# Designed miniproteins, single chains, continued (2): the designs that were tried, part 84

Each design is a single chain, and the fold is of that chain. pLDDT is the mean over its residues in the fold that is shown.

## One batch from the design tools (miniprotein)

Design m6907
Fold by ESMFold2-Fast:
Structure m6907 (fold): chain A 83 residues (1-83)
Amino acid sequence: TEELKKQAEELLAQGQKLADEGNKLFLNGDYDGAIDKYSQSLDLFKKSSDLASQAGDTKLKQTSNNLALASQRNIAKAKAAKA
């Protein structure tokens, strides 16, 4: 539905903002802060992908899934940098 697509897009935008905050924290050497923000963005991207799937929006689902994978990789990178 149109409503599900709108909700998916809003969650995608929120997730991107949190991922950007995570990137800034990572660049400043705050790896714990970065992990927290990337984890929040990952949750939002997964929710966006689910809603996009329910709405039948394959492109939005793929975009959200790709961003979720990127957040997962960034979490792993931040954990490695912290060690």
Scores: mean pLDDT 91

Design m6908
Fold by ESMFold2-Fast:
Structure m6908 (fold): chain A 81 residues (1-81)
Amino acid sequence: SKEASEEEKKKAYEVGKLVEKGSTVVDRGAGNGSRAVALAKGALEAGAASVVATDADPEAVEELRRRAEEAGLPVEVRVEE
């Protein structure tokens, strides 16, 4: 999986900041987490109640989980069917 650019990460964070307080956010096709972690950070700062990130690729999900853990973000990470 390709690493997201700093511009893509910034845009993901800004999109996350638009979520409503108390919302549940589901990020499908989150890939390796380079964008998804930025989105999750924005959403949690906006007051989202929960963030779920999923991808169909188990290897991408492993990297996504690692990135979320490194960032200290309470993101539920799951493999899609």
Scores: mean pLDDT 83

Design m6909
Fold by ESMFold2-Fast:
Structure m6909 (fold): chain A 105 residues (1-105)
Amino acid sequence: MSTEEILVNLLGLIQYLSLGFGEKNDVKTFAYYYRELKKKNPKLANYLENTVLVILSQATGYSKSYIKKLFEKNYEPDKKALERALAIAKKSPDLEKVVKKLLAV
């Protein structure tokens, strides 16, 4: 999986969670792709960490410390969760622009 594909998946999931539709499996699926990003590009993952923790905390009601613990666990991605998130994200004209900007970090 490319860094671009990981970013598309993460941005789709965060957009879906921020709309208030997300469940625990959506957060676990996000945690999986965040771990993949951290393995492939630790500098970019570190750059995004605080922003991601704030957004997910506000979206889910979970504490930042609890979400950070989820990021350290080896979860399997939920294919249906990802498909739902990407279907919503594809309606956003800014997704491609944001991905290109983050790839430049």
Scores: mean pLDDT 80

Design m6910
Fold by ESMFold2-Fast:
Structure m6910 (fold): chain A 62 residues (1-62)
Amino acid sequence: KYEVTVITDAPIVLEDLSTIPPNTTLTGKLLEEHPDGDFLIKLDETGKRALVGKDNVKITKV
């Protein structure tokens, strides 16, 4: 699985329009890496998907 850390001051918006606050570390499954540098991640805690930019998150395999 992967650990995802939000490294910007902006919140990340989930598929249901809920948000992840800045400076938050979550675990999830990496579903897709997009050619434009975005990652599609399914969060373990909520089961919801998030599309996050590579410049906004740090992704580490755990």
Scores: mean pLDDT 70

Design m6911
Fold by ESMFold2-Fast:
Structure m6911 (fold): chain A 88 residues (1-88)
Amino acid sequence: GEEYTKKAGEYALKAAKEANKSGGREAAQGGTAAAISGSGALFMAELGKGGKKEAQGAANGAKYAAEKSGSKEAKEYAKKAEEAAKKA
């Protein structure tokens, strides 16, 4: 559980970074959401409290960043975050 929560958080942060590279206000909003949810998942995993709920939060943030930015790279990281969340 915890390892996959950490992976989901890491992928969400990567999705945030790629979304922010796309530019524009919507991409920035999506990137911010992914960064917050990804950081939250990582924080909870470090406390030994990360689980499927936190992993799915990160995956949802990554997906939102991909949708708002249109970034292909953000979309790829969002898929990886979702796969990690399913294993958490």
Scores: mean pLDDT 83

Design m6912
Fold by ESMFold2-Fast:
Structure m6912 (fold): chain A 95 residues (1-95)
Amino acid sequence: LKELVESAIGHAKKVVEEGIKKGQISPEAGAKAIELLDQALQTVQSAGPSLPEQHKAIQEAVQLVQQAVDVAKPSASPETYQQLQKSLQGLQTAG
């Protein structure tokens, strides 16, 4: 579960990074989104070994990823936003 969540967050981060490179997300919104995604990844990676600890970390990570998507939305292309939404949906299914 932890590895799948880390992979989903990593994919979302790559989508934001590629969006910045292609001009599909503003550099300012993209930088803030990456910061939130890095916090989400660190939250999951720092979670304790118990299932309740991992579940709590995943719930916090979902909130951080949602904030990243919300920050990116106003400047994001429809394709980039859709990819970020899919990443968030995958995380919500895990938590």
Scores: mean pLDDT 79

Design m6913
Fold by ESMFold2-Fast:
Structure m6913 (fold): chain A 75 residues (1-75)
Amino acid sequence: SEVERLEEELKRAEEELERLKKESAEEVAKVMKTGTDEEAAQKQAEAIERLEKKEEEVKRLRERLEEARREAEEE
Protein backbone atom coordinates (compact mmCIF):
# COMPACT_ATOMS: atom_id res chain seq x y z
CA SER A 1 0.00 0.00 0.00
CA GLU A 2 1.20 3.48 -0.90
CA VAL A 3 -0.32 4.77 2.36
CA GLU A 4 1.65 2.22 4.41
CA ARG A 5 4.89 3.07 2.55
CA LEU A 6 4.41 6.81 3.13
CA GLU A 7 3.56 6.20 6.81
CA GLU A 8 6.87 4.32 7.21
CA GLU A 9 8.83 7.06 5.39
CA LEU A 10 7.16 9.76 7.50
CA LYS A 11 7.89 7.86 10.72
CA ARG A 12 11.57 7.55 9.74
CA ALA A 13 11.76 11.24 8.78
CA GLU A 14 10.10 12.33 12.06
CA GLU A 15 12.48 10.11 14.08
CA GLU A 16 15.46 11.58 12.18
CA LEU A 17 14.17 15.12 12.81
CA GLU A 18 13.86 14.40 16.55
CA ARG A 19 17.40 12.96 16.57
CA LEU A 20 18.75 16.01 14.68
CA LYS A 21 17.05 18.37 17.16
CA LYS A 22 18.75 16.58 20.08
CA GLU A 23 22.15 16.38 18.34
CA SER A 24 21.98 20.05 17.28
CA ALA A 25 21.07 21.18 20.80
CA GLU A 26 23.95 19.12 22.27
CA GLU A 27 26.47 20.46 19.70
CA VAL A 28 25.45 24.09 20.28
CA ALA A 29 25.52 23.61 24.07
CA LYS A 30 28.99 22.01 23.86
CA VAL A 31 30.41 24.83 21.71
CA MET A 32 28.84 27.46 24.00
CA LYS A 33 30.69 25.89 26.97
CA THR A 34 34.07 25.22 25.31
CA GLY A 35 34.22 27.33 22.13
CA THR A 36 34.00 30.95 21.05
CA ASP A 37 30.81 32.98 20.49
CA GLU A 38 31.63 32.89 16.75
CA GLU A 39 31.83 29.07 16.79
CA ALA A 40 28.54 28.88 18.70
CA ALA A 41 26.85 31.19 16.17
CA GLN A 42 28.18 29.09 13.25
CA LYS A 43 27.00 25.82 14.81
CA GLN A 44 23.58 27.30 15.56
CA ALA A 45 23.23 28.56 11.96
CA GLU A 46 24.22 25.11 10.62
CA ALA A 47 21.75 23.44 12.99
CA ILE A 48 18.90 25.76 11.93
CA GLU A 49 19.56 25.08 8.21
CA ARG A 50 19.70 21.30 8.76
CA LEU A 51 16.52 21.30 10.85
CA GLU A 52 14.65 23.50 8.34
CA LYS A 53 15.51 21.11 5.49
CA LYS A 54 14.36 18.09 7.51
CA GLU A 55 11.15 19.84 8.66
CA GLU A 56 10.40 20.63 5.00
CA GLU A 57 10.91 16.93 4.11
CA VAL A 58 8.54 15.89 6.93
CA LYS A 59 5.97 18.46 5.71
CA ARG A 60 6.15 17.12 2.13
CA LEU A 61 5.75 13.53 3.35
CA ARG A 62 2.71 14.51 5.45
CA GLU A 63 1.14 16.22 2.43
CA ARG A 64 1.82 13.17 0.23
CA LEU A 65 0.39 10.84 2.90
CA GLU A 66 -2.79 12.93 3.22
CA GLU A 67 -3.19 12.90 -0.57
CA ALA A 68 -2.68 9.11 -0.71
CA ARG A 69 -5.24 8.67 2.10
CA ARG A 70 -7.73 10.85 0.22
CA GLU A 71 -7.21 8.73 -2.94
CA ALA A 72 -7.74 5.55 -0.90
CA GLU A 73 -10.79 7.01 0.89
CA GLU A 74 -13.91 4.92 0.23
CA GLU A 75 -16.31 7.39 1.87
Scores: mean pLDDT 80

Design m6914
Fold by ESMFold2-Fast:
Structure m6914 (fold): chain A 100 residues (1-100)
Amino acid sequence: LSVDEKNLLTILEWLEEQIEKAKKGELSEEQFIQALRYVALLLRQLAAESKDPEIAALAEETSARLLELADRARAGQLSLEQVIEEAERIVEEAREKLEQ
């Protein structure tokens, strides 16, 4: 794995850990939304620094999707359960694209 791929995987693994905590009721909705925003910030930073255009594009796309999810959650458009399910799908899709 390249350094950029390892960095992307590390960010995704941290988000997966936050998802598991939220599923167990260890994070409030507000704390989980903050975690989504933090991961999006890290992914945006990775995209800006990456020399691999495919990793940069994947990081930017994933960041945008997580920010949209966080915004919809804060607007009361989604339950915590729905936010968790959508976050899991975003991570799964990012992992699948990274493996290609």
Scores: mean pLDDT 88

Design m6915
Fold by ESMFold2-Fast:
Structure m6915 (fold): chain A 81 residues (1-81)
Amino acid sequence: STMEEYRRAAEDLAEIVRQLEAGASKEEVLARLEEMIARTRNPEVRRALENLRAFIEGTDDHDLILLAAKILLQELRDLIA
């Protein structure tokens, strides 16, 4: 269901945020996003994750990467509330 995909994406992205706060590399985060994108069927969720991936690929600023991930996490959480 759409709600299950939003919930799963939020849970997976919350883990990515925790790993970024713990100092995970850009490469580790991109690998996890690729796994999420590969198993995502919902086109809106997939597009949001692909946009996040493109943003991360374009910057080496760890704080901006963390901020972008947190913003998407909040957006996904708001959709399931």
Scores: mean pLDDT 87

Design m6916
Fold by ESMFold2-Fast:
Structure m6916 (fold): chain A 95 residues (1-95)
Amino acid sequence: SVEEAVKLRKKGDEAFKKGNYEEALKFYKEALAILEKEGDPSLDELIAETRLNLGLVYKKMGNYEEAEKYFKEALEIQVKIGVEELKKAVDRVTS
């Protein structure tokens, strides 16, 4: 459930703040798996944020290759969201 994913993300944030990077990875990956399984485009922003969090954890662990991968994936999702919102704004002002 989305509620479970949100709780897992919070646990990941708490682990990350404490420097428990492997524990943070586990919580964020579990949250990401739940969010992706929902197949709901309204969750794309939360999925992008979770990928960004994973990238930050990998960066702290010195795994720059995995960090770059997650950052790029998060950026791609955010760009798609931004394009969709801009399109809706244009459609709203055209008659």
Scores: mean pLDDT 85

Design m6917
Fold by ESMFold2-Fast:
Structure m6917 (fold): chain A 57 residues (1-57)
Amino acid sequence: MKLPISGISGDGDLVDKHSLKTPAAADMRKPPLSEEELEERKKLGKELGLLPDFAGG
């Protein structure tokens, strides 16, 4: 086989559908941090003037 096209041609749906299938059905102790919540938290941090720590990442 040289280069099978039947692979991943820009599927990248996992990151998008991640929001839909976020909660685990077998976990009781789960962080209520959904993608929406994380995004809002980051936006709030930027609005409040919180700069992302360069050393933190």
Scores: mean pLDDT 53

Design m6918
Fold by ESMFold2-Fast:
Structure m6918 (fold): chain A 100 residues (1-100)
Amino acid sequence: MSLAEQSRLQLRIMEAEVRRELERARAAGDEDRVRVYEALLELIRLAQEKIDASTDPQEQQRIVDIVAETMRRVTELIRAGAPVEEILAVVEEGRRRVEA
């Protein structure tokens, strides 16, 4: 499997995890968590598009690392009970870093 294929696989695994959490949030009627996980899915979609457009394995790995770091920070903020706007700001920073 190529490095590009490995990066795509990592994003697909992260997408599956976020989709699972989104379904849990929807089942719980947690509108704030739904907003967060929908924003994370948009970030993952953007990252997938950027990886598909790139031929540089180092850039592809950097994009995956940005998404993974963003997901980690979002999980920590959710556990801490941070305001939804603070959590969404972390996702937006991740999006900006992927677009750079």
Scores: mean pLDDT 87

Design m6919
Fold by ESMFold2-Fast:
Structure m6919 (fold): chain A 63 residues (1-63)
Amino acid sequence: DAEELARELARLTGLSFEEAREIVEAAGRGDDVRAAWLLAQRAPEEALPAASRLLREAHERFG
């Protein structure tokens, strides 16, 4: 579910659960531009490949 994806995104990126949840909820709404922008602003560059895959999973399940 969205909370589980948010917890996994937080683990992968080092973001807080609240920051990760905002990104996952944007992706789940189909707001891919906002989700990508928030991820790029907040996540370390080395985490981006894994985080982007997780956001694609969020969009496919909830968007």
Scores: mean pLDDT 78

Design m6920
Fold by ESMFold2-Fast:
Structure m6920 (fold): chain A 98 residues (1-98)
Amino acid sequence: GELLEKARELMKRLREVLERLEELAEEAERLGLHDLAEFIRRKIEEFRAELERLEEKLAEAEETGDEELAREVVRELEELLGLAEFVLGVARVALERA
C-alpha cells in the first residue's frame, strides 16, 4: 500500500544521502582531514546498519500485512533520514571551513 511505497521512497533518499556522505569522506581524506573522514565513515556504518534493520522490518511488514509495523518503519526511516541529512550538513560546513 501507500506506507510500503513511502518506506521505499525514504530508503532511496537515505541511500542518496549516504552516497553524498561517502563523497565527503573521500574529500576530507584528500584534504588530510583524517578525523573528519573517520567521523563521517563511522556515521555511514551506523546509518547502513540501521537501514539494513529497517529493510528487514519492511520485508516482514510486506509478508505479514502488518500495517502498524509498516507505519513504525516509515517513522524510523523519517527519523534516520533527518539524522543523516543533519550529519551531511555538519560535514559539509566542516569541509568548507578547512
Scores: mean pLDDT 90

Design m6921
Fold by ESMFold2-Fast:
Structure m6921 (fold): chain A 96 residues (1-96)
Amino acid sequence: MLYRPNPELRKLLETVGETREVYTPLEIARAILEWAEKQGRVSFEQRESSLPEKGVVSIPILDLSGTPLGELTGVEKASLTELMQLILENHVEEVE
């Protein structure tokens, strides 16, 4: 499934060299993570797994405070998964 980013999201994607008209969700997620890593805005939160053999798992948390992406989504801190849910619901148009 392909999505067309809105103009605000497209400007962010351009900062990491993404200039295409349509993207998969995975491509958008990779571009956002690369942008956040370049800005020094990624931290890792350790959460206990429900599977005893996995113990504690580390998830990437993005600090969006004062960024165009934070303004766009209305969140100051989110996991990549939570952020992608907001983007796919509000900031992209589904195309074919």
Scores: mean pLDDT 75

Design m6922
Fold by ESMFold2-Fast:
Structure m6922 (fold): chain A 92 residues (1-92)
Amino acid sequence: SEVQALQNASQGALSSLEGLLEETRATGDEEATRRAEELVERARGLLQQQIDAVRAGDQQAAQQYRLQFVQTMDELLELTREAVERARERAE
């Protein structure tokens, strides 16, 4: 089913988000880690809202939540990259 396929894809996405959070934590940057935790929680909520919208047959809402998820993922990726670069600079 479409819902089952989306649930499976969402589980993979959540695993990726957790990986980025762990990478950020590994830098020792407490501020970046706190922000990453906020972004992961937002992304989890958006994935659930996307699933709920698909179940309700609300294609427009599902597309909106998907776009917001992509934006949140991009923000988390950039945050993680910057935190890793700062940690590398401190180690030098």
Scores: mean pLDDT 85

Design m6923
Fold by ESMFold2-Fast:
Structure m6923 (fold): chain A 79 residues (1-79)
Amino acid sequence: SNALKKHEEWRKKLSEAVDAAKPDIEELRKFYEENPDASPEEIAKKVQELAAKHTDFGALLALVAEGERLIYERELKKR
């Protein structure tokens, strides 16, 4: 089926894009752990710096999603 073949190709491209973002997601997590006093704004700036390396939507989405989680976690800790 042509549809199944195209689905497989897109799934592979998405997987590769997400995998390409993994080093930057790890860099973001390391920044978060090494900078316990970093504000939500500083974490957001780090996400923006890392996101600038990516043009694929899947990679951007994965990185931004992790960034949002860490920002929210830092905001809760400061309450």
Scores: mean pLDDT 82

Design m6924
Fold by ESMFold2-Fast:
Structure m6924 (fold): chain A 93 residues (1-93)
Amino acid sequence: MEEAEELFRKAYEYKKQAEELKKAGAPQSEVDKLVKQSQEAIAKLASLATSKEKQIEVLEAAKRVLEELIEDPAEKAAAIAAIDATKEEIEAA
């Protein structure tokens, strides 16, 4: 799902920008704004899936994007674990 991959890329970019701003000593309000935008993109992705199967497909697309985009092995493992946990919650619903 190309649209889902694009939304996940945006969510990751917002998160990365928030981390860079925090590193540069920017006001917490600016960091929080980017974190909120990242979270809204993720929530929108979940809302796009009209069925349990499509929700799982969106999360699988996210997992692929994060596997390619995240360079740090520990951060990658944490992100993948979060996706897998979300998939389990959706399957249990």
Scores: mean pLDDT 75

Design m6925
Fold by ESMFold2-Fast:
Structure m6925 (fold): chain A 74 residues (1-74)
Amino acid sequence: SVMDEINKLLEEMRKSKDPEEVVKLGVEIVKLMLENKVPEEVFDKYVREVLSIASRHGDETLLRTMEAISEVLK
C-alpha cells in the first residue's frame, strides 16, 4: 500500500546520516501523499513527522526541507 511505502521512506529518513538524502526523502513522501490524495489529517501528521526528522539534522536541513515542501505545494 502507499502507506507502507511512506512508512518505509520515513524509516529511511530516520536512519540516514546524509542531510541531502533526508531532504530528498521528505519531498518524495510529500509527493506520494499528494499523488494518492491522502486525507488532510493524515497529510498534516506525516508532514509534521518529516519535519521532526529533518530537525535532527540541524536548522539548515530543516529549512531546506520546509522550502522544498513549500515548492511542491504550489
Scores: mean pLDDT 88

Design m6926
Fold by ESMFold2-Fast:
Parts: sequence; structure tokens; C-alpha cells
Structure m6926 (fold): chain A 73 residues (1-73)
Amino acid sequence: SAMIPELIAQLKDADPAVVAAAVRALAEIGGEEGRRAAQQVMRDMTSDPALNAKLAALGADPHVRRLGELAFE
């Protein structure tokens, strides 16, 4: 859906609260669409060190962990 590209773009926001909210929303989508979104985020992280740094800053957030689990299902 159109919402997924918007959420992925929000992962690059300067506000950590916006980044955390976007990760949570992506993790909550679920199903095939959520899995594809998680895989896209992992691909983007491979080519974008700034995105990697922003997600790492969230630390032990359970939604970051869930997003990673979805990407590797």
C-alpha cells in the first residue's frame, strides 16, 4: 500500500520518536505485505549507513526485533 513507502521514508527522519513510530507501524502490518516491507527495509539498510545508524539507535526496541524477524521469514 502507499503507506509502506511513507513509513520507510520516516525511518530517515531527524526525530527519534518519528523513527520509532514508523518501525512500530511497519512491524504491525504483518502478513505478506509486512514481510515484503521488512525485506525492503533490510535492503535499504545495506546501501544506506545513515538508516543503519538510526535503527541501531533504537537499541532493544521489540518492534525493531520484530521487523528483522519478518524480513528473514
Scores: mean pLDDT 72

Design m6927
Fold by ESMFold2-Fast:
Structure m6927 (fold): chain A 66 residues (1-66)
Amino acid sequence: SNEETARLAYAYSKQQAVAAARAGDLALAEEHIRAMRRALESLGVPEEEIERWVREVRAAVDAAAR
């Protein structure tokens, strides 16, 4: 389902973005966030949900970079 695919894209992108941030590669972390946004848009995920998930991933990236 699109919902299941969207959840998997979110989980994968969050893990990859956090791993990049921990390695000090913030540009790569942003690339994973942008890739996640494009995937969610292509799956028809509502804009409000995409914005929430992007904020959650950015918060995790910021925490990991500390």
Scores: mean pLDDT 88

Design m6928
Fold by ESMFold2-Fast:
Structure m6928 (fold): chain A 60 residues (1-60)
Amino acid sequence: SMELEKRIKAIKEQRDDSLRYLDGLLAQGRITPEQYEEGKAKIEQTEQGLINLAKEEARK
């Protein structure tokens, strides 16, 4: 549905914002490359969880 598509787009935009913030921390030397990869994986897991919840809500 159009509503689900908009919700998924918003979730992906939030993911992109989080990744940009994490990229900035790595570039500034505030986190290690290992911490960056862990943070990136967590952000991607959060994205998938939110998309799954949005799809479940749309099935009602």
Scores: mean pLDDT 87

Design m6929
Fold by ESMFold2-Fast:
Structure m6929 (fold): chain A 96 residues (1-96)
Amino acid sequence: SSLSSALIRPDAALAALLREAGAQRDVYTLSDVLVLIGELATREGRVSTDPETGEVFIDTSGTRLGEILGVDRVRASDGLGIAELVLKSATVVPAP
């Protein structure tokens, strides 16, 4: 199964981040969480483009997201890497 379709229940830290993004659900798809993170980062002006490579980065320094991921910067294109770090702050809901 694709990680993007996984159902997750966020812990307190991730739930607080998702509330800042405007979402108040008990369970999310991982793809929904990644979209909400991207929207929040854009709204907070934390998205930057490297002029040499065209790569888009999210500055997570001093943020709740940075605390969750354990890093100060992530590549916006690395959805899988971000997803794996997010899963450390969530419980995967078992498939029926």
Scores: mean pLDDT 80

Design m6930
Fold by ESMFold2-Fast:
Structure m6930 (fold): chain A 66 residues (1-66)
Amino acid sequence: SMAREGFLKAAELGEKRGVGAAMEMLSFMKGALDDETGRLAGEVIRKLRESEEEGIAAAREYAARL
């Protein structure tokens, strides 16, 4: 699944290169993938703005479920 791979990549980028890199990947997913994936990516972006740890955890959780 492209959504699963995207959320996993966003989490890995967040862990290795910081919140900005994760947000760039999630913004790409929001524009390039289906509406539901875009909605979930938007939710992860909001969580990352509030807490780096919670945002990365949300991306990993979505990767595990998709």
Scores: mean pLDDT 85

Design m6931
Fold by ESMFold2-Fast:
Structure m6931 (fold): chain A 99 residues (1-99)
Amino acid sequence: MLRLSEAAEERRRAALEVEERLKAEGRDEEGAREGLALFLGVPLSELERLARLYERGEVTVEEVERVYRRAIETLRELGDEELAKVLEEQLQRAIEELR
């Protein structure tokens, strides 16, 4: 069993704080995306780019896999193996959905 690093816990708190603040401003979707980006250690710009590709029907399996793999690698480096496994399962579902 892996323990979360202090960096992972600090990142989780920062993500929740950003999400709660933006929800209070009526920006729930922005709060969720910014919180997720901070928590996963993926730049918000990469998540926004992926979302725009999805909205245009231009998202590829390769783009989705690249972003998810980065997030999974970051979580494993921080010692969050449980959440890394959840993201691997989500990646497999996303790949199946895009086929």
Scores: mean pLDDT 68

Design m6932
Fold by ESMFold2-Fast:
Structure m6932 (fold): chain A 100 residues (1-100)
Amino acid sequence: KEREAAILLTALGIQVAALDFARSLGNEEEYQAALEGAKGLIRDLLEVASKMDEETAREVVEQAVRIVSKHPELQQALLEATRSDPFLYEAAVEALEKAK
């Protein structure tokens, strides 16, 4: 699970870089594709985190929040993906507050 989370966190970072690049070019189609890709990775990452121990899951959520800290749409997607898991939701809210 830790290796899977690390791979998904790395993929999310790459996808966010792709989203920033598409935005800099003004390419709306590529921007939307990158945004949807990032949202998918967030969902997969949080599903993996939900199956981890609380300490490791909190660290994964904190890393994900750091990666999406400049993207309100992805921060919202992260909160939505944690909505069904009270522990992950609390961890995400706390991490987002610390990132301000």
Scores: mean pLDDT 84

Design m6933
Fold by ESMFold2-Fast:
Structure m6933 (fold): chain A 79 residues (1-79)
Amino acid sequence: SAAREEAKARLEREMEAIATATLRAWLRERLGIEPAEDTPLQELVALARERATPEQLAALQARIAAALAPYVAEAEALE
């Protein structure tokens, strides 16, 4: 169904926005870095990998996973 594929694509976009917002907040809170609003997700990820310890990166991954958990469940329901 085109409607189902559109809903899935929209959900994926929402998840990327949530991941981006979570990562930006984490960079500010834990590393004291406030990236420009237009900084793409891939550059934010690269910055975290460059500046964070392995333990901090594990905590960040857990925080993003927790923030995305409701959206992942909704996406799986669309399969």
Scores: mean pLDDT 83

Design m6934
Fold by ESMFold2-Fast:
Structure m6934 (fold): chain A 78 residues (1-78)
Amino acid sequence: GALQERALAAAKAAAANAVGKAIAEGTSGRVVFESESEQAKGRAVLDGDRVVAVGEVGDAKAVVEMTAAEAERWALTA
């Protein structure tokens, strides 16, 4: 449903932001990104080439696991 799609979008945005932060800081270490608004919450953990992200919108929650390359590619199209 629409809420699940929005939660998934929040998770992908958090993943993209975690990868963006790692690139900006020149780090290959563990990076955590968190964002909270009245409409959505997003959290992502980048560790090596793996990203685990969670998005929450209302009662909907989405968890995504992807590669850093996939998260970076999503950021370029958002």
Scores: mean pLDDT 77

Design m6935
Fold by ESMFold2-Fast:
Structure m6935 (fold): chain A 78 residues (1-78)
Amino acid sequence: MDEGIRLMALGQEYYDRGDYEKAAEYFTEAARLLGAEDPNSLILAATLRALSRAYRRLGKDELAEQYLRQAEEAERAA
């Protein structure tokens, strides 16, 4: 199994449990690995959107907006 996809799934599990700090950690590492394989993938874009949502839950709205823009850029290039 792709490590990036595995870490994205773990991030989603932590997000669903309300552990947004852990979710952001796993989504960040997942985005790093997925971006290294294909910077324009839809899986990377979905991971960056999930990271944005996690940061909004943490009250870090500026970081959330930054990652949402990165996700939209990846989607446009895919």
Scores: mean pLDDT 84

Design m6936
Fold by ESMFold2-Fast:
Structure m6936 (fold): chain A 89 residues (1-89)
Amino acid sequence: EAAELAERAFEAYRAGDEEEALAAEERLAELLKAALAAGDKEAVAEALRAIAALYRGLADYLAEAGAAPEDVAAFRAMAERYEALAEEL
């Protein structure tokens, strides 16, 4: 499930487990590709919203950790873009 994969990736990034984070992101990307290939707009929207949630979570986490404002803004912009794509379906 897309939302569970996004949550898994986020928790892995917070824990510093890069291997688990990348594995979860790869599975999430495969889910999006499969939904696109099937023409399943609902599944595409779910995957896009899950990706947006991941990037928004990472932006908030980085902001709390004192990361550069430009890096935080980049992740927030990515989250907003994926949310907009899901809404336009």
Scores: mean pLDDT 83

Design m6937
Fold by ESMFold2-Fast:
Structure m6937 (fold): chain A 88 residues (1-88)
Amino acid sequence: AEEDLQKGLEYAKQGKSEEADIHFLLAAGKYYKEKDYEKAIETLELGIELNPDSKYTAAFYRGISIAYKKLGDEKKAKEYEELAEKKA
């Protein structure tokens, strides 16, 4: 998880936004497996902040929504689900 996050940040610094996004999604997926939903949200929010026009933005919003459902925050889960639909 942390290694993929570090690679994502390095690609973002190089302007390689697509490669950065792929590594942020890999990091978030590993945090989900570890049930670290807070870190999954943080990772995906960082990816959106660094590349808000990404073709992966809908996937990032869906990931955040699922993590909030796991944390019991139904309101935030719904808000991010609606954001994902607008980008799909």
Scores: mean pLDDT 82

Design m6938
Fold by ESMFold2-Fast:
Structure m6938 (fold): chain A 84 residues (1-84)
Amino acid sequence: SLQAEIDAITELLRRHSGVDDAMLELAREVYREWAADESPETERRLAERVAEALVASPDPRAALLGEAARAGLDTEAVQALAAA
């Protein structure tokens, strides 16, 4: 869900010293578009944008989460793999 993706991004931000400005801008854009249109189509489009931004991240853990999301994998399973 979109909420789970926002929670995952927030958790990544909490694990690093300093704020990732790119992820903050992404979170603001996602929140604005979701608030304007809470349709399943908008959710899918926003999820795709989040996955694309994660893949482009210089953080290898974020990039792994983005690739997993694009592949349709369980984000919880990917987080478990990244923690191992």
Scores: mean pLDDT 63

Design m6939
Fold by ESMFold2-Fast:
Structure m6939 (fold): chain A 68 residues (1-68)
Amino acid sequence: MSEEHRRKALEAIERGDVEGALEHAREMIREGDVSGGLRMMGRAYEKMGDEKSARMLFKAAERTEEKR
């Protein structure tokens, strides 16, 4: 369930486990929570200091929520 992976991704980010956070974010995407997974990947990349990748991922998440 994507909610379980979201919780585990947040816990991984809190611990500084960026790879674990990215793994759970990818599972969220596989389960259909594409926008949530992209946001989690963005947070993980911010934790790494990769602001450019984080910004791109947040923008991608925003686009997946727009249905126009």
Scores: mean pLDDT 79

Design m6940
Fold by ESMFold2-Fast:
Structure m6940 (fold): chain A 70 residues (1-70)
Amino acid sequence: SLSEMASRITALALRAIAEENDEAVEAILKGIKAYKQGDYDEAIKYFLEAGRLLGEEETGKFIAEVIRKE
């Protein structure tokens, strides 16, 4: 669901900030921008990247699956 996706994106963002992982923060921001622009392929790419950078691959995959259903 969109609500669950927003929750997972928030969790990734908080983890990136807590770990001071600037690359993951940048990936999340680019993913959000791509999603807002309707560029779902780019959004999926960046959220999967953020998941990999933070050791949260399942969270990244979950976000990608929700976006693919649009």
Scores: mean pLDDT 86

Design m6941
Fold by ESMFold2-Fast:
Structure m6941 (fold): chain A 64 residues (1-64)
Amino acid sequence: SELEKKVEEMIEEMRKELSDDFVKTFEDSAETLLKHSTKSNEEIIEVMEKIKEGLKYAEELLKS
């Protein structure tokens, strides 16, 4: 599906920048949202993008 492709693209981008533990956290969050979502694909993608940004910020902060 289109949603699955977008999630995979986000995961690939994160693998280039973040540690394995943070990538796994994003993957687990995405799976949880997909299982429990009653929202549109667009809204799910928006939430996932915010989680991605938060994880990038958190890892950068922890490495500083």
Scores: mean pLDDT 80

